Designed miniproteins, single chains. Designs and how they scored, part 25

Each design is a single chain, and the fold is of that chain. pLDDT is the mean over its residues in the fold that is shown.

## One batch from the design tools (miniprotein)

Design m847
Fold by ESMFold2-Fast:
Structure m847 (fold): chain A 68 residues (1-68)
Amino acid sequence: EEARKKLEEARKKLEDLTGKKISNVFEAIIEAGRLAWKNPEKRDEYMKLLNEYIEAQKKVFKELRKKL
């Protein structure tokens, strides 16, 4: 499904940057935040990727609720 594909893509981008497995939004926020304060110059880039992940996760939740 489209929403799940976008979530997988966003997750992979964050995992590639952090070198960490990201299983949920909480881990994504923590790892993106750590990168942002370690590399302030790239803060906007990391926040964009985090927002992509959050938006993709929201779409997956909306599709799941429609199936219920």
Scores: mean pLDDT 76

Design m848
Fold by ESMFold2-Fast:
Structure m848 (fold): chain A 56 residues (1-56)
Amino acid sequence: AKSPVDELKAAENFFGCQADCATLQKVVNGTATADDVVNAKRNCSSASGDYSQCVV
């Protein structure tokens, strides 16, 4: 299976928007729920995401 980071990154690239680093950290740590990922996609900004600035 793809890593949670790869899945969230692909979603951001698909939508052209940025999810928050806190949600990404939850996904990487295995504490994120499916609802966390869905809510991140709904609430993402219109700016393109850059996970290179997130510490996970």
Scores: mean pLDDT 57

Design m849
Fold by ESMFold2-Fast:
Structure m849 (fold): chain A 80 residues (1-80)
Amino acid sequence: TELAERAKEAVVNEDYETLKELLIEAGFSEETADAFVERLKDKSALPVLAAALEDAAAASTNPKLKAVLTGIAEGLKERG
C-alpha cells in the first residue's frame, strides 16, 4: 500500500528520480528503469501506458512490482 502510494505520488509530481528508485526496488535493472521513465515522459502514450500497466500489475506475482505498477497506473490516470 505505501509503495503504491509513493509510486502514484512520484508520477503525479513528475518526480522521475524517485520513480526510478522505486522501480529498481521492485526488481528492475537500472537500464530498464531508465528506459521506463523515458517512456513516461512521452505524454502522447500515457493513456495506453496506464491501461498496459494495470494489466501488468494484475498479472504480476511479485508484490512489490504489483504495488509499484498499480501506483504508476493510478498516477497516470490522475494526470490525464
Scores: mean pLDDT 79

Design m850
Fold by ESMFold2-Fast:
Structure m850 (fold): chain A 81 residues (1-81)
Amino acid sequence: SAEARREELAAQAEAAIEAGDYEAAKAIIEQMRKEGLISEAEARRIIAVIEARQKLDEGVPAEEVVAELREKHAEILAEEA
């Protein structure tokens, strides 16, 4: 099913993030969007989370990353309204 495929690709993206392969994780999210499993806005939100995780690994303070991510998600949500 589409739900099972979405869960499979989401698990693969999470595995890529844990491996530090943020480019592979983002490519998997784009594949989900291309297959119609998630919307363009959902893909943007998830990619923002992946980029936030990368910034944490690069030593950006967690409080700053969380604040930036929260603001970015609010902007994406507003663009959908």
Scores: mean pLDDT 81

Design m851
Fold by ESMFold2-Fast:
Structure m851 (fold): chain A 70 residues (1-70)
Amino acid sequence: VQEYRNKFKEYLGKAGQALEEGNAKEALKYIEKARETTEQLAKAGASQSEVDAGKKLVDYGLKLAKELEA
């Protein structure tokens, strides 16, 4: 479980950096990896609250990256 938490934070950090740099493609790549990690957290028995919070962050990042592409 902790390994997936660490990967999730890493991917969100990289996505955030890409968003700040205006690199929508790179941001989308890391947001997608963060989404996959949230699914792994759910399978590994993370709390529903933690999984839902992760999904919310992924959705927000995806929205920001899409706005950069427009």
Scores: mean pLDDT 80

Design m852
Fold by ESMFold2-Fast:
Structure m852 (fold): chain A 57 residues (1-57)
Amino acid sequence: GPAKAAQAGREAMLNGKSVLEANLEGTKQGIKNGLSEEQGGLAGTMGVSAALENSVF
Protein backbone atom coordinates (compact mmCIF):
# COMPACT_ATOMS: atom_id res chain seq x y z
CA GLY A 1 0.00 0.00 0.00
CA PRO A 2 1.09 3.62 0.61
CA ALA A 3 3.94 2.49 2.90
CA LYS A 4 5.80 0.87 -0.03
CA ALA A 5 5.49 4.06 -2.10
CA ALA A 6 6.78 6.15 0.82
CA GLN A 7 9.66 3.70 1.42
CA ALA A 8 10.65 3.81 -2.28
CA GLY A 9 10.72 7.63 -2.24
CA ARG A 10 12.74 7.67 0.98
CA GLU A 11 15.27 5.10 -0.31
CA ALA A 12 15.67 7.02 -3.59
CA MET A 13 16.51 10.20 -1.62
CA LEU A 14 18.99 8.30 0.57
CA ASN A 15 20.62 6.98 -2.63
CA GLY A 16 21.23 10.57 -3.80
CA LYS A 17 18.36 10.94 -6.27
CA SER A 18 16.59 14.27 -6.78
CA VAL A 19 13.19 15.00 -5.20
CA LEU A 20 11.59 14.58 -8.65
CA GLU A 21 13.27 11.19 -9.25
CA ALA A 22 12.39 10.02 -5.72
CA ASN A 23 8.76 11.06 -6.15
CA LEU A 24 8.57 9.24 -9.53
CA GLU A 25 10.01 6.06 -7.97
CA GLY A 26 7.49 6.32 -5.11
CA THR A 27 4.64 6.83 -7.59
CA LYS A 28 5.76 3.79 -9.63
CA GLN A 29 5.88 1.54 -6.54
CA GLY A 30 2.54 2.92 -5.32
CA ILE A 31 0.81 2.06 -8.62
CA LYS A 32 2.42 -1.40 -8.55
CA ASN A 33 0.87 -1.87 -5.07
CA GLY A 34 -2.67 -0.84 -6.09
CA LEU A 35 -2.62 2.93 -5.58
CA SER A 36 -3.66 5.50 -8.18
CA GLU A 37 -0.93 7.65 -9.75
CA GLU A 38 -2.02 10.61 -7.55
CA GLN A 39 -2.04 8.49 -4.35
CA GLY A 40 1.36 6.98 -5.21
CA GLY A 41 2.80 10.45 -5.83
CA LEU A 42 1.50 11.75 -2.50
CA ALA A 43 2.89 8.73 -0.60
CA GLY A 44 6.23 9.07 -2.44
CA THR A 45 6.41 12.75 -1.45
CA MET A 46 5.77 11.76 2.20
CA GLY A 47 8.68 9.30 1.98
CA VAL A 48 10.94 12.06 0.59
CA SER A 49 9.90 14.36 3.48
CA ALA A 50 10.58 11.60 6.04
CA ALA A 51 14.08 11.03 4.58
CA LEU A 52 14.87 14.75 4.85
CA GLU A 53 13.56 14.96 8.46
CA ASN A 54 15.46 11.83 9.55
CA SER A 55 18.73 12.54 7.71
CA VAL A 56 21.53 11.65 10.13
CA PHE A 57 25.10 11.75 8.91
Scores: mean pLDDT 72

Design m853
Fold by ESMFold2-Fast:
Structure m853 (fold): chain A 96 residues (1-96)
Amino acid sequence: SIREEIEKMVEEQTEELVREIQKLIDSSKLSPEFIQELEDWLRQMVESKPKTVERALELHEQGVSLEQIKVRLETARKLQVIGVEIDIELELRKKE
């Protein structure tokens, strides 16, 4: 079903986001407080999956293709990872 395809896309991108951000946390000398902030943000992203699925379904019904949804979700994840990399760099510089 279209719902199952969208659910799979959202799940795959969310799992990859968590995996990539966890690698950044593990490879960086971050404060416990900053690690907690990143983990809280990731929890919110995971909790938002059902809402993302419902909105993507609505957009598909309005004529957005599954291929367009997939590419845009992948792009959004990549931008979020870069955003966290920037936040980490800024936090590390703040301690210099």
Scores: mean pLDDT 87

Design m854
Fold by ESMFold2-Fast:
Structure m854 (fold): chain A 85 residues (1-85)
Amino acid sequence: RAEEIAERVGRLAREYAPSVGQDPEEAEEAARRRARELVRFASSLSPEEAKAAVAAALAMEDPESSRLALEIVEVGNPEAAAEAL
């Protein structure tokens, strides 16, 4: 669900914010907003675009970032994501 992704991403942003000199509360809000935007964007993708997004996510070096990107595509466009995997 989009809200679950937004909550998780917001929590990670809050934890990481002090290491880059950002306000934790502002970082959390911005990350949650961005996650919701990405889920909405994923829902607008064609099957070909969704397959490309899955391939790009799998190519990410950071396993946590890769998993999050895959979850965004799966929640926003579950049919296209299932076909791509």
Scores: mean pLDDT 77

Design m855
Fold by ESMFold2-Fast:
Structure m855 (fold): chain A 117 residues (1-117)
Amino acid sequence: DDEKIRRFLVEKLGLTEEEADIILRYAKRSPLILEILTYFIEAFVNPPSEDPRVVLVEARSAAIFVKNLTGDEELARAIEKIGEALAGKAMPTPLPSGRLDPEELRKRILEAIEKAE
């Protein structure tokens, strides 16, 4: 299942293999980062109609949040790069709550990827 998520990040969101590895590693350890990843993948698969400028601002805010949380510049760049891919479509990205179950978040990612196939 991690391989399926990794392939989606690389092939659909335009991340490098290294950037995808960094995101997946943090998502396993941080429910907040897993939640951010879940929302971004869901938004990519089912884009609601919204201004792409709003999406880009939300993605930049998520990158700043993640940088402040982890101190990892490469993770922040990878999140921003996902946001750039989303900015090509009109879609909002919600803020992470930190209250969602990691297993449910992983299930939502896999369901979204399967729906995109």
Scores: mean pLDDT 74

Design m856
Fold by ESMFold2-Fast:
Structure m856 (fold): chain A 100 residues (1-100)
Amino acid sequence: MSSLRSQMDDMQQLGDQYQSDLQQAQGGTQQQFDQWLQQNQPLLPLLQLRVTSRQNSMLSNDLFSQASNDPSNRQQLTDQGNYYAGISFQNMMRVLQMLS
């Protein structure tokens, strides 16, 4: 039971670390970035979906916050927020499928 919990904690940490590592890798040469992708290939789809899900969730929340302060664009901002919330949910469902 403790080992499964530890694995879940490690996966959460890897998701956050992946975003930082990706930014550092992108700051290097194309060759260095390609090598980093090769080394992380087995986990890359899972980690990328987790990062993208979090980014879309944050974007959705920001859009909903903007909608509350901009009555002229409220409907458009709310629609965009719902769209990104949907993408975030879809990506999380894909993560669950990859873990099954």
Scores: mean pLDDT 68

Design m857
Fold by ESMFold2-Fast:
Structure m857 (fold): chain A 62 residues (1-62)
Amino acid sequence: MPQLVTVKLTMPKSTSEEDAINKVKEMLENEGLKVLHAHVRSRKDIPGTGKAVFTIDAVVER
């Protein structure tokens, strides 16, 4: 059955939404999951750093 997985990933602030999604897809596929859909829910900059927290929702299947 498809399941919703939420991943929080800290990446450089310059990272595109597409690159962030691709990184999460790679991580989930390495865990043996098939990614059916993924999108960026939110992006929060970390003050005083060149980094941001990306919150990504993915629909996955085993």
Scores: mean pLDDT 83

Design m858
Fold by ESMFold2-Fast:
Structure m858 (fold): chain A 95 residues (1-95)
Amino acid sequence: MEKKIEELIKKVLEYFEKGEDKNEEIVEEAEKIVAEMAGVSVSTVSNAKAGKADKETQEKVEKAIRELLTYLEEKLRPIMEEKGYELADVRAALL
């Protein structure tokens, strides 16, 4: 799990460093991590984000999203602030 989060961090930094506003691959990697954290499929994560999952599944996905975002905030904030990027941009790129 930690290695996948490190790969996501690396992709986020590369996209911002290149000045490209493409988030599709970052979103796909983030959804894969959330799926593993919640113990569900990627399709289930997409359905939960759209409000189309049952309450228990929705809560598992939302918890996993919150845990991922908290981890990324702790790891990325110093680097992103130093480079002039805001953490809100990272959140938007991930989801």
Scores: mean pLDDT 72

Design m859
Fold by ESMFold2-Fast:
Structure m859 (fold): chain A 70 residues (1-70)
Amino acid sequence: SRSEKIEEIIKLVGEISKGLQKIAHDQQQVKRIRDKVTEASFYWSQGNYDKALEILKEALEEAKEAVAKL
């Protein structure tokens, strides 16, 4: 449902934010991931939750890879 997709978006944004805090010293990498979150925000503001979730999942994987390389 719409509500379930919104809850997943909130959860993914929270997980991405935690990852970004761990890599805060890498400003270029933080910027790339934040730009993806901004792109996802555009899609979900337009009601395209599926595209927003796709982009947020990509952003989360990039954040996880960055944290794993610490």
Scores: mean pLDDT 87

Design m860
Fold by ESMFold2-Fast:
Structure m860 (fold): chain A 80 residues (1-80)
Amino acid sequence: SDSYLQQAIDHLDLGIDYAQQGDTDSAIQHGRLALQYAQQGGSDPSVIRGIQGAIDRAQNGDTDNAITALQSSRDRLRQQ
């Protein structure tokens, strides 16, 4: 559904903003919501893996690479 993919994009944008502000816990929560909406929206499996990879990086303290992965996933969803 286009509405689920838009919700995934909105949560990726929030996750990026929180991560850039140093709020890693909020970034992870929004990344998880983006993952759920992307799955419900029938997103490309490579985008699903990208969002999961971003969450894993953020949980391991690799915030810069997590931000990059969230941005890449957002841009790919916008190209739908």
Scores: mean pLDDT 90

Design m861
Fold by ESMFold2-Fast:
Structure m861 (fold): chain A 90 residues (1-90)
Amino acid sequence: MVPLPDLPADNSVAGTITKIEGNKATVKALVTVDGKRYTVTLELDLEPLGDGFKATGEVTIDGKKYKIEGVARKDPVTGVWLFAGTATEL
C-alpha cells in the first residue's frame, strides 16, 4: 500500500533515535501541533516495554510546553530505532 502524503494528526510526534545513553534517548523528531510541523531534538526517558521502550519527555515549541509520550521500536530490517508518540500541552 502506497502511503498517502497526509499531514500527521495534530499533537503527533514521529522520529528516529540518534543516540541512546543509559535510560536516555536523543530523538530527531517531527512534531505536529496547531497545524504546524516542527523539527526538534528531544531527550526522552526510556522504560523497557516488551521488545522496545516507553519514552517520555518534555519540549517547548513556539512558547508552549508539551509533554511527549510514546513508544520506541527497533525496525527489524534496518536496525534503526523509531519513535512514535503524542504531544500534550501542559
Scores: mean pLDDT 77

Design m862
Fold by ESMFold2-Fast:
Structure m862 (fold): chain A 98 residues (1-98)
Amino acid sequence: GKAEALAALDELEAAIAAAVAAARAGDRAAAEAALARAREAAKRVAELAGLGELAERAVALTEEAVAAALAGDDLAAEIHLGLARIVLGVMKLLIRRQ
């Protein structure tokens, strides 16, 4: 239902934030673990809400943000994280309209 889809989206948002924060701290292992959680949450959002393409885009943007942060490119990391958050916002609106 709608509540389960929103809960899965909240898990995806939390995992994305954790991945980028870990990458900014230089913790590659924690960033990779958070990315794995983001991919798992994205699969649940795809199954519950039919938003597989948007969920995959949010994960891809997060992977780019993590790579940039680990390389010390704070501007690129912020841009990619911002784009991921826009995608999450669109997904939240689409789920709420169901």
Scores: mean pLDDT 90

Design m863
Fold by ESMFold2-Fast:
Structure m863 (fold): chain A 67 residues (1-67)
Amino acid sequence: STRFSEAQARRLAELLVERGGLSEESARGAADVMVGLQLTPAQAVQLLTRQAGLSEELAREIVEEAL
């Protein structure tokens, strides 16, 4: 299973703002949860779709690009 590094979390937050349309605060919060809970990519996609309101396709692309 893939674990998010600090650098990947920063890239993920950047992509969530640029492509996901999230605020910087919301993007950092989501990235912090993903790193802190050591979510898998599939769990990260689920978090982004259910909590941040992103489409599954967009969430998957953002997570894959951050890795």
Scores: mean pLDDT 79

Design m864
Fold by ESMFold2-Fast:
Structure m864 (fold): chain A 72 residues (1-72)
Amino acid sequence: MKELEERILRAFDEAMETADRNGDYALVLAIAVERVIGKKTGDLVGAARAAARLAEKAGDKEAAEILRRAVE
């Protein structure tokens, strides 16, 4: 569904902006890698869940919640 794909891609962009604002550039790159993988494999839901787990482990609960909310 194109609408779900657009929502998830916006959530990736928001999560990367949040991580950048918090100065966690390693997390920005990790989220960006998952976004690329999701687009290439067609599994954006799986990629968003993986990125949310990475954000949670990094302590960025806001970025993790943005990504989780997009796939619920």
Scores: mean pLDDT 85

Design m865
Fold by ESMFold2-Fast:
Structure m865 (fold): chain A 80 residues (1-80)
Amino acid sequence: SKIVEEAAKLILEILENNDIKSLDELYEILKKKEKNPEQLKLIEKLLKMLKDLEPDSKRAVELLKKWSLEELVKALEKAA
């Protein structure tokens, strides 16, 4: 899905260009940059899934930074 791929690309771009320390910090930047409400809802679902998987927000961000675009797309599809 183009929506899922664009959401994944935005997440990676923000992680690469910012020193993100927590999922909340990531979300604050994402909601300012993401203009598509459907993409933002997918991102919110992914972040909730990550919080459940890794309750330590710093560790969750470190996990997310290790993911490829393909892995992020799959995670977003699973969260949807």
Scores: mean pLDDT 83

Design m866
Fold by ESMFold2-Fast:
Structure m866 (fold): chain A 103 residues (1-103)
Amino acid sequence: GRLEVLNRMIGLVLRAIGALIDAELTGDYTAAAKEIGEIAEEAIKLVEETGDVEIGLFGFEQLLKIAQQGLKNAQKAGDKEAIKLFQDTIKRLQKAIEELRKK
């Protein structure tokens, strides 16, 4: 049901926040970028399977903000691999938001 989809999306957003916190504690921004990228892919798949535009926009917009913060943190750390991974995730989320807004 719709509440289950919302709970799954909230869980993905919370996992992404956790990955950012872990990166600040460990200095492993590349690991965080990979995890947030996988979370974004999982969120996109969830929305493709359910067709829920409102939950999708909420989740993608939250994940975009998280990925943008991750990019900023990776840039300050000089982690070139993490920077590229966050940039790729940001582009994917922006495209997913644009496609949902057309529906």
Scores: mean pLDDT 91

Design m867
Fold by ESMFold2-Fast:
Structure m867 (fold): chain A 66 residues (1-66)
Amino acid sequence: SEIEELRRRAKELMDRAVEGDLEAAEEAARIYKQLIDKGHYDMIPDYIAAVILASAIRLDERLARE
């Protein structure tokens, strides 16, 4: 199922995102939003988590440059 593949991919991306992979966090957020757009509103918490994580990684990278 395309939906099952998207969910699996997003989970794999989140595993990388928690290690500081910004691109993985952004990709996971895009996949969760795609699922929400298809009516899978149960993915809203996962989408929020991915967006927060991406924002945290960006802030950490910015602080490291200051």
Scores: mean pLDDT 85

Design m868
Fold by ESMFold2-Fast:
Structure m868 (fold): chain A 81 residues (1-81)
Amino acid sequence: DSEQAIEGAKKSLEAAKEAVRDGNLREAGIYLIAAQINAVASGDEELAKEVTKLVNQAWEAAERGDVEKAIEYLEKAIEKL
């Protein structure tokens, strides 16, 4: 259901934050994909779009080595859920 999908997205984003802090970008990428899938599965198109935007911004920051900014975007995505 939508609530389970939202919870799944939150858990995946929290795991992505840990992976980013550990410098494990491959693991972070896997969790970010899982978070986007769960956000879409919620059925809330506006929410899924907002989460996807924040996840993309977090990934770009992480790829640049800006761990602090990546985590800020991920925390904002969790707050939207």
Scores: mean pLDDT 87

Design m869
Fold by ESMFold2-Fast:
Structure m869 (fold): chain A 100 residues (1-100)
Amino acid sequence: SEKEKLLEALRRAGILVEKVLELAKENNDEELEKQAKETKKKIDEAIKLLEDPSASKEEIEEAAKEVLEKLKEVKKLLEEKGYEELAKEIERIIEELEEL
């Protein structure tokens, strides 16, 4: 189902963002750490909404859109800092989420 595909994509996005967070901590990059933490929070909120049978389609679509915008911000920051491979991994998740 589309909900199952979205849930799986969000879980994989969470794993990638956790990888970004670890990279930020290793490099003492406070800006990247902040963006990764905020993005992870939005992913966790979206997953919680998808697991709630009372959540409306509109609430789910809004949460997914917020995650997408945050992932785009993280991708841009990774590109600006030269983390090209990780930025490409984030882009693949962005493309998958946009097709759902």
Scores: mean pLDDT 88

Design m870
Fold by ESMFold2-Fast:
Structure m870 (fold): chain A 70 residues (1-70)
Amino acid sequence: SAAELARLARQARLAMVLLMPKLAEEAKKRGALSVEVSVVSATTVRIVYTYEDGKEEEDRAAADVLAEVA
């Protein structure tokens, strides 16, 4: 339903916001030049660490992120 999709999209956005402080700290710890987080679907967020020599990508379920940080 449209209501269920809206709920999932809200969860993904909330997961992205709650990840940001942890990602900033992790990027600094890893020596990454930058870190990005984006919503790739209603249920999935993508984390990209950029290094001088390449990128690391990780997809995480929004529900798992919320369970970890809430």
Scores: mean pLDDT 78

Design m871
Fold by ESMFold2-Fast:
Structure m871 (fold): chain A 85 residues (1-85)
Amino acid sequence: SKALDLVKLILLSAKRAKEIKANAEGLARLKENAIKALRELLKEETDPKVKAALEEALAGIEAAETLDELIATLERAVEKLEELT
């Protein structure tokens, strides 16, 4: 699904950021880009279960203060979206 593919891409980016030891600016940029992409996807999503999973992922991304928290949020979102397919 488009939602699953996007969340997986964001997760890959977050894992890469952790691998290269990205700083607070790197985390902030990753969060900004992820939030923007997910908000755009939410405008076109019609499946209420997928919408709920994306809204939960958005809230978790916005709340994440570390790369580890961001990765954990995205991994949970991937798991939830995979259960919906």
Scores: mean pLDDT 86

Design m872
Fold by ESMFold2-Fast:
Structure m872 (fold): chain A 70 residues (1-70)
Amino acid sequence: MEEIEKEFEKLDKDGDGYITRDELRAYFQEKGLDLSDAQVDALIAAFDEDGDGRITKEEFEKFYKVLKPK
């Protein structure tokens, strides 16, 4: 849980409680994953339950659990 919060804080550079497309893309590039705009769009669409093009902390928690294999 605390690890998810740290990752969200790294992504939420604006401190507004949302992760933007650009922040998400930068995060994956930092993790060694070069995602195209279409791939980032697909990931946002999969986890953006509100459909506003931004990911909330709750949506990110679900996403992070999928991204990090057990």
Scores: mean pLDDT 68

Design m873
Fold by ESMFold2-Fast:
Structure m873 (fold): chain A 55 residues (1-55)
Amino acid sequence: SPLDDFTAGAQALIAERNARLAQARSEEERLALDREYTAQLDALRARHGLPPMPV
């Protein structure tokens, strides 16, 4: 279903972000990763007709 597809995509993005956050060595790297994955998640949400994430 569209909801299952969204959930799978969101879980994959979160898992990738968490793995990269574990490797991050500075606050600047963590903030950059957060911005990158917020944009990716917003794009995924838009494809499924959902509003952007609250910032």
Scores: mean pLDDT 79

Design m874
Fold by ESMFold2-Fast:
Structure m874 (fold): chain A 99 residues (1-99)
Amino acid sequence: DEEEKREIAKEFLENPTVESLEKIRKYNPEITEELEKRIEEIDKEKEEKIKELKKTIKDKEELEKKIKEIELEAEIKKSLARMEAAIELIIWAKEVVKK
């Protein structure tokens, strides 16, 4: 409800925690769904790049090193996507509190 929404948004802004962030996410399914799609796209790109490397690189040690680099790149991209989603949630919370 509207009152609970405002209270949760205010609490999150005053004391941001993982728990309060999860509560805010429940009121913003669109932001969560967009984040999930971005993560799926990043993972798909990762898998496609790894598949391509397995076809082109014959040296096992070189292949393992390149796979680790691609996995790290994907993790960094996912972390950035999560941060961007968190910023959108903060903006939402600020707007809810203003009203």
Scores: mean pLDDT 85

Design m875
Fold by ESMFold2-Fast:
Structure m875 (fold): chain A 93 residues (1-93)
Amino acid sequence: SEAAELAKKAAEYARQAAENGRRGDPVGMSANASKAMAYAWKAYQLSGSPLAKEAVREAGNASAYATRGDFPKAAEEMERAYKLAEQAAEELS
């Protein structure tokens, strides 16, 4: 479904954001986290998936941690967003 494809894109960007955060690339992390949040939100709007909604929340939490300079916690939240978006994609397939 279209929602499943959007959730897959959210997962890919969340995975990249987590990797960027672990490598100390805050610019890359911020850009990819924003993409992950946008795609997860679109998946949620089309499907009503609670998993997609939780992926948005975790990506938002990651952004808040990154703003405070807590990149390890930001990366952990992006890993959670990644897993939630993957689960959403599987359930929406």
Scores: mean pLDDT 88

Design m876
Fold by ESMFold2-Fast:
Structure m876 (fold): chain A 65 residues (1-65)
Amino acid sequence: DAAAERAKELVEEQAKRYIEAAKEAGFEGVEVKVSVEGDDVIVEVTIDGKTGVSRSSAADVLAGA
């Protein structure tokens, strides 16, 4: 779906900016993984060995952008 692809691209752009900001703040081992499952966007963020996972609908991502 075009909507899911757009949501993924938006989240990947946000993730890149987040990684740059975190590195400027002195955080090490910062990585972000973005994937799509049906209508949901899954984001995994790892900072200093701690991993957080969030799930959002593609529609919510597009509405929030």
Scores: mean pLDDT 76

Design m877
Fold by ESMFold2-Fast:
Order: C-alpha cells, then sequence, then structure tokens
Structure m877 (fold): chain A 94 residues (1-94)
C-alpha cells in the first residue's frame, strides 16, 4: 500500500540521514513518486542531481517543496551519497 511504502521510505531516510522530520516527509513523497513512475522520472532525477538543474523536474510537475528537500539532501550529503540512498530506497521499498 501507499502508506506501507511511505513508512518504509521514511524509516530508511531516518536511519541514513540527520534531516528534519518535515524534510524526510517531503523526500519520502518525492521518492514514492519515483517508485510509481515510468523509467523517465528516474532519468530526470539523475540528470538533475548531476547537473544541479531542477527545471525538468518542475516541468513534469514535481512540487517545489519536494525539490527543495532534495536540494537540502544534496547540499548536506553530496551527489554520491544521495544517489546511493535513492538506489537503496528503490531496492528496499520498491
Amino acid sequence: SKEETLKKIKEILEKETDLSEENIEKLARLLYRLLLSEVPLGALLAEAIDTEDYSALKEVGIPEEEIEALKELLEKYGKEKTIELIQKIAQEAG
């Protein structure tokens, strides 16, 4: 279910990061969208992380709050750790 998947994503984020509860909630929503979406959203997210250009994510309708939470994760942990965390969530929650 959506609730069970979101709970699993949040548990991983809580274990792997020191982000606030509010930012974990926003990131969990973003990553849940990724798990339900077609392959192109994963590619767009990877490109945004690599280039730090979030315009494509905005164009496909990702909420600004979720993009800002992703930016905070990237600023705090860097690109390599962010990609590792997203892959871990996809394996364990998807």
Scores: mean pLDDT 81

Design m878
Fold by ESMFold2-Fast:
Structure m878 (fold): chain A 81 residues (1-81)
Amino acid sequence: SSAKAANEALKRVQELTEEGLEAAKEDPEKGRELVRKAREVTEEGVGKSNGFYGTILRRYGDGMVDYAQEEIDKRERELKK
């Protein structure tokens, strides 16, 4: 079902973004790779969801991915100072 697909995708996006933030502490490039996978999960999940659940998944999925990307970018900038 669309609800199940969207829920599973959101959980996977959260897991990947959390793993990406943790990995980025030692290797920002590895962190970015995990965040890229989270974006792929969001896009695939949106494609498999109806309009309502696809909208929710995109909003929250994109939000988690964007937050993680910004945090990795900030951390990398601080390490280069």
Scores: mean pLDDT 83

Design m879
Fold by ESMFold2-Fast:
Structure m879 (fold): chain A 72 residues (1-72)
Amino acid sequence: AAEEVFKAYKYEKEGKLEVAKEHLEKVLAAPESEDEQIREAMVKLGEEDGNAELGRHGAEAIRLARAGVTAT
């Protein structure tokens, strides 16, 4: 699951949006036991991109999406 987060980010930066989407869908389909790994991966990506706040918010958005909660 965490590896899929890194792959989605990498392919998005390369402009391969279709491949990035496939990896993101795998992240959303991952079991709840991998939520912490997904969160840590998003935070790390945010830190590396110089936007820790974005990484933190991205991790929370993934968690809520997997829980079936949509922002209205």
Scores: mean pLDDT 66

Design m880
Fold by ESMFold2-Fast:
Structure m880 (fold): chain A 92 residues (1-92)
Amino acid sequence: MRLILELTNLSKELAEEAAEALSSLPNASVFTNELGNITAILDLSEEQAEELAERLSKLPNAVVNRTDTVIAVHVKDATKEELEEILEALLA
């Protein structure tokens, strides 16, 4: 299963932190732009993808769209605390 994580409108500091952490994940493809937008694509088991969708759906600024083959998660204006929760969920 594929997880697509999109983080938008991050500060430069948070964008750099997120990009570095996400790039350390096995089987992750990470894309960044000059506006502080980050897209991460992860290939996960169905069980891992379902667990992550549940955890990330609890974030107040998260929009989660789930299908049988893809989970798309978009978080706009993530705080440092919300970013730490996202990274903890992905690195666990």
Scores: mean pLDDT 78

Design m881
Fold by ESMFold2-Fast:
Structure m881 (fold): chain A 84 residues (1-84)
Amino acid sequence: MEELKEELAKTVAEKGEFHPEVIELLKKLAYEEGKELGKKYPLEEIEKATKRALEELSKILSPEELAIEKEGLEAFLKGAREGS
């Protein structure tokens, strides 16, 4: 987890925040976080919280920003389902 966060920070600094490698690392990080959370909490609660987070983000983010966040949240939910 921490090693992946360090790699993400370095890649953002070197290639920019919208580079495909950065988006891929963000999705991998979200997946791993979801997987760990799925071990600790009921999947139904995680899915409900994630849906609510996406609804709130849709009110404050641009369409382009929302698309990136949605991809991350989908990776997170995949991790949570596999971690349950």
Scores: mean pLDDT 77

